# Designed miniproteins, single chains, continued (2), part 88

Each design is a single chain, and the fold is of that chain. pLDDT is the mean over its residues in the fold that is shown.

## One batch from the design tools (miniprotein)

Design m7038
Fold by ESMFold2-Fast:
Structure m7038 (fold): chain A 70 residues (1-70)
Amino acid sequence: MSLEEQKEELRRIAERALESLKKVLPEEKAREIVDKALKEALDVLENGGSLEEAIDVFERTVVRLYLEEV
């Protein structure tokens, strides 16, 4: 899988996470959380990390930021 294909997979994961978060949070807050998590995950790939590591960082960041809102 190319770096661009890995970035596209992260963007698809982010879109699914956004739809889930919009069910429990205002859309603006859901977008802020997902955008920050996606940025951190993309940074993992840019620094030579694996897609699995990037997905883990994305999911952990979403959970961390979500817990700050409850």
Scores: mean pLDDT 84

Design m7039
Fold by ESMFold2-Fast:
Parts: sequence; structure tokens; C-alpha cells
Structure m7039 (fold): chain A 89 residues (1-89)
Amino acid sequence: DELIAAAEEASKSSDPAISAAAQALLDTMKNSPDNKEAIANAERALYAALDAALRADPDNAEAKAARDALNKAHQKEIEKYIKELEKEE
């Protein structure tokens, strides 16, 4: 749900690379919701478009907001992974 909401906002971006990548992610989640590899590939493409936009303009508020929303959707999984690594130190 959070990932879908983040992708929907990114699809409204004025940057055609970001909006196209976000729409591809939404289409993949709608048409192949059980294909985790395809969804992960579409997410990576969206992150790549956001990173490219931020490298071109570090002050791009739309790209920053979209990347932060995507990171937040994965935040619990990433935090759990980091905490397990810290626990084993």
C-alpha cells in the first residue's frame, strides 16, 4: 500500500523518466502481483531514474520526496536487516 502510494505520486512527476518508471512499477504490481522479481526490477528502475534526476539537480524536491517515500516503504525491512547485523557484531 505504501509502495503503491509512493509510485502513484512519482507517476505524477514532471520528469518523464521518473513518471514512466513509476507507471511501469504500478503496471507490474497490477498485472504481476506475485512476480516479486519483476516488481523488484521495476523498483530498481524507478530508483535509478530518481538518482539520475538528483545527480542532475540535487535540489529537485519531487525526486527527493519520491525517493524518501520509496525508502520509507522499505524502511522496516532495511531497519530489521541493519539491526540483525548490529546484533551480531
Scores: mean pLDDT 75

Design m7040
Fold by ESMFold2-Fast:
Formats: structure tokens, C-alpha cells, sequence
Structure m7040 (fold): chain A 116 residues (1-116)
């Protein structure tokens, strides 16, 4: 059906966006492993992390809206897309936690620098 085709295209787009956000989070996590980060670099990392959290929240809302549309469809294909959407929602929640943990660790390092 046209609704299933549209939903599948939207799911593929959202999955692509999630992969890009995960890559950016991994890059920030790798950067945070540098023991020589300056105060300004830690502040920039926190700002980027906050921007990524906002993007993850938008993506989560879009996935929840897609799930609601798909849940009203009674076809077996719609159930498969609901399951895939639920997997992406779980991945977004995991990435939000990783990003929050990253921001917390960066803030702790700033506090250590200011207390020296």
C-alpha cells in the first residue's frame, strides 16, 4: 500500500539520520578520551552534545509518530515496520543516555580544571 511504502521510506530516512548521530557521538566520546583537552574544548564538546540531544529528541518524536501511524494498520507488513521502529526507538534512547553520560563526564573534567 502507498501508506506502507511511505512509512518504509520514512523509516529508512530516520535510520540514516540515527547512524549519522551515532557516528558524531562516537567521535565526541573518542575526543573526550584525550587527557589534555582545554577548558574551551570541553565547553565545545558539551555544546555539541546538547545539540545532539536535541536532534535525538526530534528523531524520537518522529519515530513515535511513525509507530502510531503504523499501529493503526492491520497488515503483517505494518507489524514488521512497528518492530523495526521500536528497535530504532531503543537505539535512540541508548544514544541519549550515552550523550548525557558524555556531557556529565565533560562537566566533571571542567570542574577538576577549575579546582586546580
Amino acid sequence: STQLDTAQQQLQLLQGQLRELEKEIQELETKLKDPNLSLSELQDLIKRGQELLAQLDVLLDQLQQLKDVLSKLTSPNAKTLVNQTNQLISQVQTLKQRTEDLIQRANERIQELLDR
Scores: mean pLDDT 90

Design m7041
Fold by ESMFold2-Fast:
Structure m7041 (fold): chain A 90 residues (1-90)
Amino acid sequence: SAKDQMKAVVTETFNALKEKFPHVKDLIDAMKDKLLAAIEAGASLDELMEIVKEGVKELSKHLSVQEQLEFLVFALALGGELYVIELQAK
């Protein structure tokens, strides 16, 4: 299902992020859990992107400029993958 695909993409992306940024793993896990709960509840793509934006804003306080740019690449890729899944599900 689209829900299962979205959860898989979120889980894979955030597990990779925790490996890359272990010093902020608790914040990454909080963001992951919030996204997974929202997907389970049937949140719209706009609602999921709001969660991503809030999480990136909070994480930016704890990341160097270099780490922020790397995190942003993952966030944009995640947003694109979620968009494609929602578009294909109808």
Scores: mean pLDDT 85

Design m7042
Fold by ESMFold2-Fast:
Structure m7042 (fold): chain A 83 residues (1-83)
Amino acid sequence: LEELRKLVEEGKEQLREMARKLIELGADPELAEEFERLGSEALELYLKYAETGSEELLKEAEKKGEEALRIGKEAVEQALKKL
């Protein structure tokens, strides 16, 4: 479980770096920040699911992850249009 906590923290840092790079490429800062926030929340919910076995937490994690992916795609599309 400790290795999973480390992976979650590494994942959150990766999301932060991705958001920063998207903003540098010209994506809407609010979209990039929302992508980071939702992605980080999804990772935290997956970790809680792993610790508790709660299916409700898994469903919340999946929902947050789907929202993060949708917003992330929009941010990427905006950055690509400016390239």
Scores: mean pLDDT 83

Design m7043
Fold by ESMFold2-Fast:
Structure m7043 (fold): chain A 86 residues (1-86)
Amino acid sequence: SLREEVARLLEEIRRLVPPELHPLVDRIGELADRLLASTDPAEKVALLREIVALLQELLAAVRDDPRFEEIARLAERLLALLREHV
């Protein structure tokens, strides 16, 4: 369900971005897994803020990529799903 949807979006983003950005996508995935597993509202908010910062870094790195609009759309969908669970 939610974990599967988040994992699928991250896999799609990973496939679209250059290999040099894979560690950044993997880090976002680790933080997302922690957010979804957390029962502490303060920890969830802190993790979401870190995820937002890393996604902004990712989008800045791919700003001139032909797939930018698709990557940005997937990132926005990921954030929307995570925000519903904070």
Scores: mean pLDDT 90

Design m7044
Fold by ESMFold2-Fast:
Structure m7044 (fold): chain A 69 residues (1-69)
Amino acid sequence: DDKKKKIEKKAFDDVVDYLMAVKGLSEDKAREEVKKNPAKYYKELAKRYKEQGKDKLAEIYEKLAKKYE
């Protein structure tokens, strides 16, 4: 239970950091974007991790994207 919540929080924070770094959003705007379309951004990070050869991380983000469809 707590481990899953910790993973989801880390994934959320990772997407927020990604949006801030890549799209130049403020932290507040990045958090709002992830809350608005969590599945979309988890899918984007999953694709990036897969392209980097981080298949295990990509699978985690793919599962989160499906959860928030």
Scores: mean pLDDT 80

Design m7045
Fold by ESMFold2-Fast:
Structure m7045 (fold): chain A 101 residues (1-101)
Amino acid sequence: MSEEVKELEKEVRELLEKETDPEARALAERLIALARQEKDDEVRLAVLKAAINLLKLKDPRARDLALVLAEMALEALEKTEDPEKKLKIAKAAEKALASLL
């Protein structure tokens, strides 16, 4: 595991400790679990960044949309075996969630 992955795992855990929304916590924990199973560091980084972006959202309306986007990304990642498609999905999720910040 790269040093950057370790730093993002620390950041996401600190955000999880402060998160009060059980749905956001559950989705973020699932994203972290997927990242841990990935062998490609780029996919792992993008998935962790998506979880961090989800947990950083303070606006309740942006949060509701982010939960839908995160769940869709999780379902797509869980069904995808192609590494290039996984990377596209993970980066799209990271970018979409970042755009709501």
Scores: mean pLDDT 81

Design m7046
Fold by ESMFold2-Fast:
Structure m7046 (fold): chain A 73 residues (1-73)
Amino acid sequence: MEEIKKKIEELRKRYAELRSKDFNDPEVQKELKEIYLEMFKILLEQEKDEEEKEKLKEKMELFEKHFEELLKR
């Protein structure tokens, strides 16, 4: 699964780049949301256990809701 590992590494690199920026910046928060959602999507697609899939889905929804609250300013 070189493609998936490559994508995860790329997302981790983007996250590390963003850590040096202002996390209160809406543009930075938007990119963080995209990175986390891409990570969850990859994990969800690889996961076969139904309970673990539900947990990942809940984490994604909770993260998205939290991000929306931050964007309301």
Scores: mean pLDDT 73

Design m7047
Fold by ESMFold2-Fast:
Structure m7047 (fold): chain A 76 residues (1-76)
Amino acid sequence: SAKIEEEAKKIKEILLKAGLSEKDAEKWAEQLKEMMEQGKATLTEVSISEEGKITIELSALTPEGERVTVKFEAEV
């Protein structure tokens, strides 16, 4: 999907901006892209703060078919 490819590029760019190595940023973005391509998650937010805090927010399905927000945060 073109949308998933764009979102994966955005994730990689933000991880690089946060100070991750090219290799680590690529690996992380690839893993999230795979989850999104498998329909396990949809990216709703990706950002980096002035302090280098990374926020990635995903929408995922519960076993009951409800959409839930999964948020994870990392620091450089």
Scores: mean pLDDT 72

Design m7048
Fold by ESMFold2-Fast:
Structure m7048 (fold): chain A 69 residues (1-69)
Amino acid sequence: SLEEKLAALAKALVEAGIDLDKPNDLAKVKPIIEQYLSEEEAEEVLKLIEKLNGNVEKALLEYYLKKLF
């Protein structure tokens, strides 16, 4: 499910030393996101991360809510 994919992605990012609630460099998060999400899903999430000043937690939440509704 999407929920399971996003949970696994969040775990992988934390294990890579990324703070999900802090500003992050897109270049640092992109390779990990692309491993867990399809090309289209990764593009949407990366755009949200950029709009939210590198905040991965907010971007993943916004993406999840967008796909539920």
Scores: mean pLDDT 85

Design m7049
Fold by ESMFold2-Fast:
Structure m7049 (fold): chain A 97 residues (1-97)
Amino acid sequence: MLKLSEEEKERILELMRKHLSDVREVPEELSEKEAGEEISFYLQDLLADLAEQYLKENNKQSLSMEEVDELFDKALEQLAKELGISVERLKEFLGLP
């Protein structure tokens, strides 16, 4: 189970206000479960954007499994940077190994 510091909760709320408020109402307080769900949702959106850009730049119609893995790692690094946390900590939020 994830235990969030107050600083981590505020960073996630800032991210939600900046990137997710157009999609849904941002709560004033965030439970650990809600934080994990929001981060997972944002990571999926970020991965989709990176995949679309990669396909466009490389003139491709589909991604290999290896390319998906590389873009997923890039999405994790970018999201961790936006949250001001380590990639290891972000993986803990997502229940990833």
Scores: mean pLDDT 72

Design m7050
Fold by ESMFold2-Fast:
Structure m7050 (fold): chain A 92 residues (1-92)
Amino acid sequence: SHIQEVAQEMLERLLRYLEENKAPEWAIEAVRELLERAPEMSVDELIEALEELRRKALENKDELTAALLDLLTGAVRMLKENPDLEVELVEP
């Protein structure tokens, strides 16, 4: 699914950002584990997993990771509601 491919690419970019900025180990591990499971998940399951991860970020006082996860969740929801929208993620 195009939505699943875009979501996986967004998660890969998030993981790279967290690793490059030496984010807390819990965040790096959690995103990595989600990325490994993502190919087997439906779009709805991905949204639920992202929402759970965001809650864990807030519990860990990691407001930046929570904000990034919220943005990613919103993007996935937008793509689900607009299935005719093709999105190309371009490197800056």
Scores: mean pLDDT 81

Design m7051
Fold by ESMFold2-Fast:
Structure m7051 (fold): chain A 56 residues (1-56)
Amino acid sequence: SEKQRELEIAILEAKIAVLKGEASFYQKYHPSKYDKIKKAIQKEIAKLKKRIKALQ
């Protein structure tokens, strides 16, 4: 249903916000770890954005 689709989009957007928060935290407090994981985080955010676009 449309309401289920809206909920799925909201959940995906929340996941993106969490990933951005994690990236900001590691960039500020653990930069060596950030350097190792930043590409994986960027790839996951891009994947989630593509899923949102597919649901729209």
Scores: mean pLDDT 87

Design m7052
Fold by ESMFold2-Fast:
Structure m7052 (fold): chain A 105 residues (1-105)
Amino acid sequence: ASLEKKAEKVYESLPEDIKENVELLTVFEEENPEKSLVPYILEGDLEAAKQVVNENVKNPKVKSALLKAVEYFNKDPSKYLKVSTYLKNNPEKKEQAKKRLEVLE
């Protein structure tokens, strides 16, 4: 499908560190739906998104990764929607991020 290919191309165009960081953000959203960053990212409310991360994430490496992802997508929230759609349709990427998170804990 053309929309799926467009979403994949947006994801593949991301800097490597941002790919890894948005994969961790996707895992965080799945594990913490009540603490969702998505509304703040889509509204471009960077300070509210940072506050949620700072209050809810204790691991400094995970915190840094989530903050970098939020800051990146705050510049273009529409890019986040495409990337999140791609990752929802690619469970292998989420599993890789989850395994990486377990190593960082």
Scores: mean pLDDT 78

Design m7053
Fold by ESMFold2-Fast:
Structure m7053 (fold): chain A 79 residues (1-79)
Amino acid sequence: MKKYELVLDRTFASAEDAAVAAYTTIAELGDGPWRVVVTDAAGREHEFEANDAAEAARKLAEALAGLTPPLRVRVYREV
């Protein structure tokens, strides 16, 4: 069965900081697949999967545009 390993769990005061941290983490660790979960100050959650850092960055930017900081970002890698 597929499982995911948590590689990032941080809270950010801005969407820009959240995006940079998630992108940098994925880019340093290589290709996925990746699972990203963003939870905002209101308890809204957005989850997506991505195969590489570029796809993750695009999907994360879309998710963050609708969410209110502070933002909790969790990044998981398939192992």
Scores: mean pLDDT 80

Design m7054
Fold by ESMFold2-Fast:
Structure m7054 (fold): chain A 97 residues (1-97)
Amino acid sequence: MILSIVIEIDVDLSTDEKIAEARELGKKYLEEMREIAKEHGAEVLDASFAIDFYSGKLLLVIRARFPSLETARQTAEAIEEKLKDVASSIKFRFEEE
């Protein structure tokens, strides 16, 4: 079972300093998401972040392989509970192999 997670966070990009802060925030949250996935027995296949200057958002993307649909769902719920107050959007995609 593969879980793809896309998180969007509204960021202030009005100054170079704010852009640098958004980049550090992205790095920190990406690492936190990787650790949560690993704690649930996942193999992290891809993890990246980007700044979308068009929409003013920090985009976090992680894709991980889980031993079961149950562990993938538990991971999705854990990430949603932790980041729902920070994220403007959280999307999960479950893919069977």
Scores: mean pLDDT 85

Design m7055
Fold by ESMFold2-Fast:
Structure m7055 (fold): chain A 58 residues (1-58)
Amino acid sequence: SIQATQDQLQALAVSLLKKESPPPSQKELGTFLRALGYNPTQQQLNQVYQQALQELAA
């Protein structure tokens, strides 16, 4: 489902951003997700990136 796919993208984004210092850009995250076989929309990519940044800041 769209919700399940977005949750998977979110978990992957958080994991990836935690491993990089400084955190990668939204463009870099999009490249990584596509390399792994995911095809996020621009809206999904923006949403998961912003949410991942919030989780890192918490």
Scores: mean pLDDT 76

Design m7056
Fold by ESMFold2-Fast:
Structure m7056 (fold): chain A 79 residues (1-79)
Amino acid sequence: AALDARIAELLARMDEVNEQTKKLEEEYKKNPSKEILDKLFDLGVEHVRLAVELTVLAREKGATSPEQYRALVDAVRAA
């Protein structure tokens, strides 16, 4: 229960980071700037951090393959 809640929180944060990244990528295409590139870099670092933590927690839940990992993520998202 507590571990599923933590995984759900990480997935929600990853979704936020992905949406912000998508928005900034579209903004960059229209008006390229170093400031946007710096923000994209920071979001990329945060995404990697969240992905690593999620992978560790997923393995703790018994996901030992990419298929099991996807099934776990889908199950938590559906809950």
Scores: mean pLDDT 85

Design m7057
Fold by ESMFold2-Fast:
Structure m7057 (fold): chain A 62 residues (1-62)
Amino acid sequence: MDELILEIKKIMQSQGFPTSVINDLIDTILKAKPDESVLRKIKELVKQGKLSDAIDLAVSVL
C-alpha cells in the first residue's frame, strides 16, 4: 500500500471515522490512482474533517 494512502487511513482512524467510510475512500483512491499532489490534498482534507470534499476530489480524478 502506498505510504500516503496509509497515512490517510491512520488520520481517518485517529479522527474516529467509521471503518466503512475509510474503506470507501481508500477503494476510490485505489481505483483513481491519483498523483502524489492529489493524495496530499486528500490527506489535508481528511485532517480538517472534510470527508465529503476528500471523497469528491478522489472521484474527480477517476
Scores: mean pLDDT 80

Design m7058
Fold by ESMFold2-Fast:
Structure m7058 (fold): chain A 63 residues (1-63)
Amino acid sequence: MDERVLRAQEFLASQGLYFGEIDGVADAATRAALRFFQRESGLADDGVADDATMAAMDGGVAR
């Protein structure tokens, strides 16, 4: 999961949704940004960088 968390942090930072460290650790800021992205993408907002979340990131997000 660490590599997925790293990629998720990089994506979220590029979209202006995450401003913390890109360290592959799912801290509170990372989980909050993931939950926000998941809600906007129509996914379960569990804050986990699962396969569905990573696939949605490949398609992009509007803020």
Scores: mean pLDDT 75

Design m7059
Fold by ESMFold2-Fast:
Order: C-alpha cells, then structure tokens, then sequence
Structure m7059 (fold): chain A 77 residues (1-77)
C-alpha cells in the first residue's frame, strides 16, 4: 500500500541519515528494524495493539538514547 511504502521510505531515509552522520551502530539498526516491523504490521491492520504501542514507546526511547550516546562519543574525540 501507499502507506506501507511511505513507512519504508521514511525508515530508509532515517537509516541513511544516521549512516551519513556516523551514528548507525548494529544495535541501533536492530532496534530500527524491530520498530519498522511493528509499524508495518500496524499500518496493514489499520491499528496498533496496546502491547505494540508500549513496545514502540520503548523502542523510540532506546533508539534516542543510543543515538545521543553515539553523538557524545563522536564529539568527545
């Protein structure tokens, strides 16, 4: 669907930006892949379950934390 294609494109753009900035680690990529799988299922079903919403919240928080930690590593020499 167009919505699924849009989600996949947004994820591809996010990954390319992280890669360009030297922020993409295997751990971050694994979490982004898990987030994408949940988002694609939710789009296909037209809704998210409460469990999926809780997991998405956890994944967004974890990805954000790891990205900020990697940014610090790069700035601290």
Amino acid sequence: SAEEERVRQAMAEEIEQLKKEGLLTPEIQKLIDERLAIELRGVAAGRYTPEELARLRELYERIGKLVEEKKKELKEK
Scores: mean pLDDT 85

Design m7060
Fold by ESMFold2-Fast:
Structure m7060 (fold): chain A 90 residues (1-90)
Amino acid sequence: MDEELKKKLDEAEALVKAAEDTILKSGGQLSDEEIDELKARVERAIALAEEVYRNSTSEELKKKAAEIIARGKAVLETLELLRKAREAQS
């Protein structure tokens, strides 16, 4: 079970990192469709990390899950700001 939770946490981290990297590479120039796709992936990552946080008995996994949740929420806030900027240019 700990290996399953660790795999979920690794997936969550990879999803958040991929979203962060995509935003950086785009220079904030994302379409509405790209923003929606990234938002869905990051929301999934947060859900996976929250599951690990609730079900893990490992303090290290809980701490890492909390960090991933915080990073994911920051990405969602960034995507919302980019969406508003994109709508203003439409």
Scores: mean pLDDT 83

Design m7061
Fold by ESMFold2-Fast:
Structure m7061 (fold): chain A 92 residues (1-92)
Amino acid sequence: GPMPKFKKLDPSLSAKEFAIQLAESLLEYLRHMGLPDEAIEAVERFLEELKKIDPSDEQAAMDAFAKGLRELFSLLTPEQRQALLDALTAPS
């Protein structure tokens, strides 16, 4: 099927809500592209961690998301990382 597009997120969302929606979009992208199960599981883990964070703790939400992205990137090849970055930064 066609490549999934990341929806432009509302900047008025809390950091937790924004991070959760980005993580869900990443999970859809990884599944669509057939990336390794370890990468999919890494995103599922930090999505679960994000859901447990207090919505008022923006720093904790951002730190958890950044940690999850670093773990994800460590499991991807340089070519897969570039493809993901291109997808995230592509115009709508």
Scores: mean pLDDT 75

Design m7062
Fold by ESMFold2-Fast:
Structure m7062 (fold): chain A 95 residues (1-95)
Amino acid sequence: SLVEEIARLLVEGDFDGAIELLEKHKDDPFFRELKARIEEMKKRGYTLDDIAALLVELAKRFGDYEKILSILKEQGKDELIERVKRLLDAYEAAR
């Protein structure tokens, strides 16, 4: 899955790989916008909250929350899991 590949690259901190993959799919405005956000993060610096926000946007767009959480668990990214879950809980509470 393209979403799974982008999520794995973001979780691994491979922003250059994510940018290259997103450039191949720039015909979709969502992927074009996501690429621009990652490029800006690389220029200004970034936090785990920034990465969590990108992962939540992917999950919301494609409806695959469990897959995103599975990737994070597989890679032992416990702090990032907690940040993603917090953002998802806030989204569900606002719904």
Scores: mean pLDDT 81

Design m7063
Fold by ESMFold2-Fast:
Structure m7063 (fold): chain A 92 residues (1-92)
Amino acid sequence: MEVDELIEKAKEAFENGDYERAVKLAHEALKLVDEQLKKEGPDNEELRRRRIRVLYTLAEIYEKMGDEEKARFYRAQAEFLAERLGLPLPER
């Protein structure tokens, strides 16, 4: 399954209130994009943008679950990487 498909399925689960499934799918997307970056190289802008989207999606899901520490952790990572790489943050 492609990273974009996993993000889409995670958002669908999130919209349906299945936060546990949403978290699982988002973590699978993070693992897959990290594996793709290892193969393609860390300079792949499309994969870097996908990774930032996954991290932001995880932050949104954890926020809805009431896990404020994990929500802040993933949001901070997404913001740090977006700023460092000169890439825009995903909109909510």
Scores: mean pLDDT 80

Design m7064
Fold by ESMFold2-Fast:
Structure m7064 (fold): chain A 87 residues (1-87)
Amino acid sequence: MEELIRRYREHVEGLIAMIESLDMPQDIKDEMIALIRDYGRRAVELMERLGKATGEEKEKLYQELLKLDEEFSKKMQELMAKYFALK
């Protein structure tokens, strides 16, 4: 359970490192990183609940976490596409 949270925080830092490695203006990177931080905070909240849950409740919370990740990925992709198109 704590392992899941640690893994996710590693993923969040990996995403930030990826964004920072992109060839784009710092202002845009900062905006993307802010979005990553916001969704990451919400994901950690779900993971905390997931770590305390058992059985099928745990599975439902995990699905909510995956849904949150999908929404984040979609928003991030839209933001990147928008700025890359105008770059």
Scores: mean pLDDT 77

Design m7065
Fold by ESMFold2-Fast:
Structure m7065 (fold): chain A 92 residues (1-92)
Amino acid sequence: EALDHLNRAAGHLGEAVEALQKGDYETAIKHLEEAIKHLQRANEIKPSEYVEKAIEYAKKALEAAQSGDVETALENIRKAAEYLKKAVEELL
């Protein structure tokens, strides 16, 4: 269900942060792509403007990670996680 996909997306965002902090950009990119995929599936199941914003910021984080801009990638992951948290709260 939507909540399961949001929880998986949150896990992948966390793993992307850890990978970026270790300088493992390939692993970070892979986790960001997985997070985006799970966010998109959650939005298909239950459309949410918060999930849409989480996708937007996760995609910006992916672009930054691909360009080696770690600081911008981390900031956009933080924003994606913030909107993801709001999406989870509206399911309660």
Scores: mean pLDDT 90

Design m7066
Fold by ESMFold2-Fast:
Structure m7066 (fold): chain A 69 residues (1-69)
Amino acid sequence: SAVERIKAALERLLGPDHDFSEEELTEIAERVLARAREAGVPVERAIALLPQVVSGSPETGFTVRELPA
């Protein structure tokens, strides 16, 4: 699924020692997918933009920025 692909990309971005739960990764992936759909951006493009769009940590909270169209 698109959510699973975004989650896999997030896990790769964060590295093997990340402290994110499965639920946290799913929530971030769903927000990214929603942003992509709202902006008319393909999922592949959203995945490529993850380092620019997703920031923060479990301690500070996450920000999912708007994707460029």
Scores: mean pLDDT 72

Design m7067
Fold by ESMFold2-Fast:
Structure m7067 (fold): chain A 90 residues (1-90)
Amino acid sequence: SLAELRRDGEVQILSLRNLADQMQSALDTKAPKERLQRLIKSAEHELANAKKLLAEMRKAGGDLVPLARELEEEIKKVEELIAQAKKELE
């Protein structure tokens, strides 16, 4: 339902923001490589779920369009943090 998609979108955005904060903190504090590896795996799993949800929200359209844009922005931020964390592991 549209109400379920909206709720799931709001929860996913908060989850991605919390994950981004954890990843940024780990990068800023030069956390152990094992912590960065765990965060990358968690982030990749969350991104797969978020991208699937984004596609469903975009198919629904209408009132979900602004929330879908917010979700896409948070997805991009986490993707950038994953790339940065992977570079730190090289």
Scores: mean pLDDT 90

Design m7068
Fold by ESMFold2-Fast:
Structure m7068 (fold): chain A 94 residues (1-94)
Amino acid sequence: SKKEEIIEVVKETAAELIKIAEKNNRKDLAAMIATYEAIMLAEAERLSPEEFIEGVKKALETIEKYVKEKYPDIYEEVKKVIEEALKRLDEIES
């Protein structure tokens, strides 16, 4: 189902972003990502596929802005992961 594909993107993207955060000793970023993952997974059953994609995109935008402002040294690595996640979500939306 489309929801199962979105859940897979959320889990895989969160895992990769947490790995980057942990590698760079950014515990606050890792906690932030884990919190957004938990919220998105909890909302998955309640939201339509379109609403779920929109929610995930908003969470990713929030994470990207936080990293750009607070951790510019890892921004390019985080941005690449987020851009790949957004591409996957757009393909599911099609």
Scores: mean pLDDT 88

Design m7069
Fold by ESMFold2-Fast:
Structure m7069 (fold): chain A 68 residues (1-68)
Amino acid sequence: GSILDECKSKLESFAKEKASGLSDKAIAEINSLAVEALQKCSKAKDQDECDACISEFESKVDELLKSL
C-alpha cells in the first residue's frame, strides 16, 4: 500500500544520504541496517509502526556513525 511505499522511499533516501562519502565498510553496515528496517516496515500494521521503524533505523545509524 501507499504507507509501505512511503516508508520504503524514506528509508532508501535516508540510507543513501547517510552512506554518501563514507567508507565501503560503513556503507555496508548502513545497508545491513536498512535491510533490517525495510523488513520491519514491511510488517507494519499501520502508520505508527511504520514511523517507529524509521525512527529506530535513524537511531541505529546515528549510533553507528558515533563509533566511526
Scores: mean pLDDT 77

Design m7070
Fold by ESMFold2-Fast:
Structure m7070 (fold): chain A 95 residues (1-95)
Amino acid sequence: NAQEKLDKIREVIRAAVRAAVEAYRSGLPLPQAIGKGIEEAKKLVEKYGLDPRILTMARIAMEEALRLGLTPEEVDAVINSDEAARAFDARLRAL
């Protein structure tokens, strides 16, 4: 159950961060790019019945990924790895 919840949270954050990174690279201003990521995160939070606080985690993850200049491919690589996801989460907690 805990692992299933973590996998769903990881999916929400991945979708949000990827959407924000793609939008920003496509020329949308930072607030609009973050908005696109939040839209995708909200759909999945509602679909999976997750805690809305995950939207705050998604926002922090998007801001960190954009600060680091990650590409969409790098976002996928980081978040698809349980080890990388835990390392990324540790960095977000330090923000």
Scores: mean pLDDT 76

Design m7071
Fold by ESMFold2-Fast:
Structure m7071 (fold): chain A 110 residues (1-110)
Amino acid sequence: MKIGIAKTDRFKEVADRVKKMLEEAGYEVIEIPEDPQKALEALKKVDVVVHTNSLYAASLAHKAGVPLIALDTGEGLSILKTGDYVLPANASKEELLKAIEEAIEKKKRK
């Protein structure tokens, strides 16, 4: 199972923490680049996208039909309410993994 992670420079440490937790859980993590064409190619390779308050990544994942998990950095205003799941930026490894499994399973049922 392959997980895409999208980050903004402001929230790089949150993104790096999430990447480490996912890799420790045995997932392959692929960074979603900011370039739209490269991002779309990366999105074809992943089962779920996790983003740290990136409306750009949220919009691309939605367009590509990839399940989206949003990490709320506490600013709230910049997150589209179109993601499959919204978790706090300090979400535990268990909360993050559960959201990923639920997002993938929900997609398989549709």
Scores: mean pLDDT 72

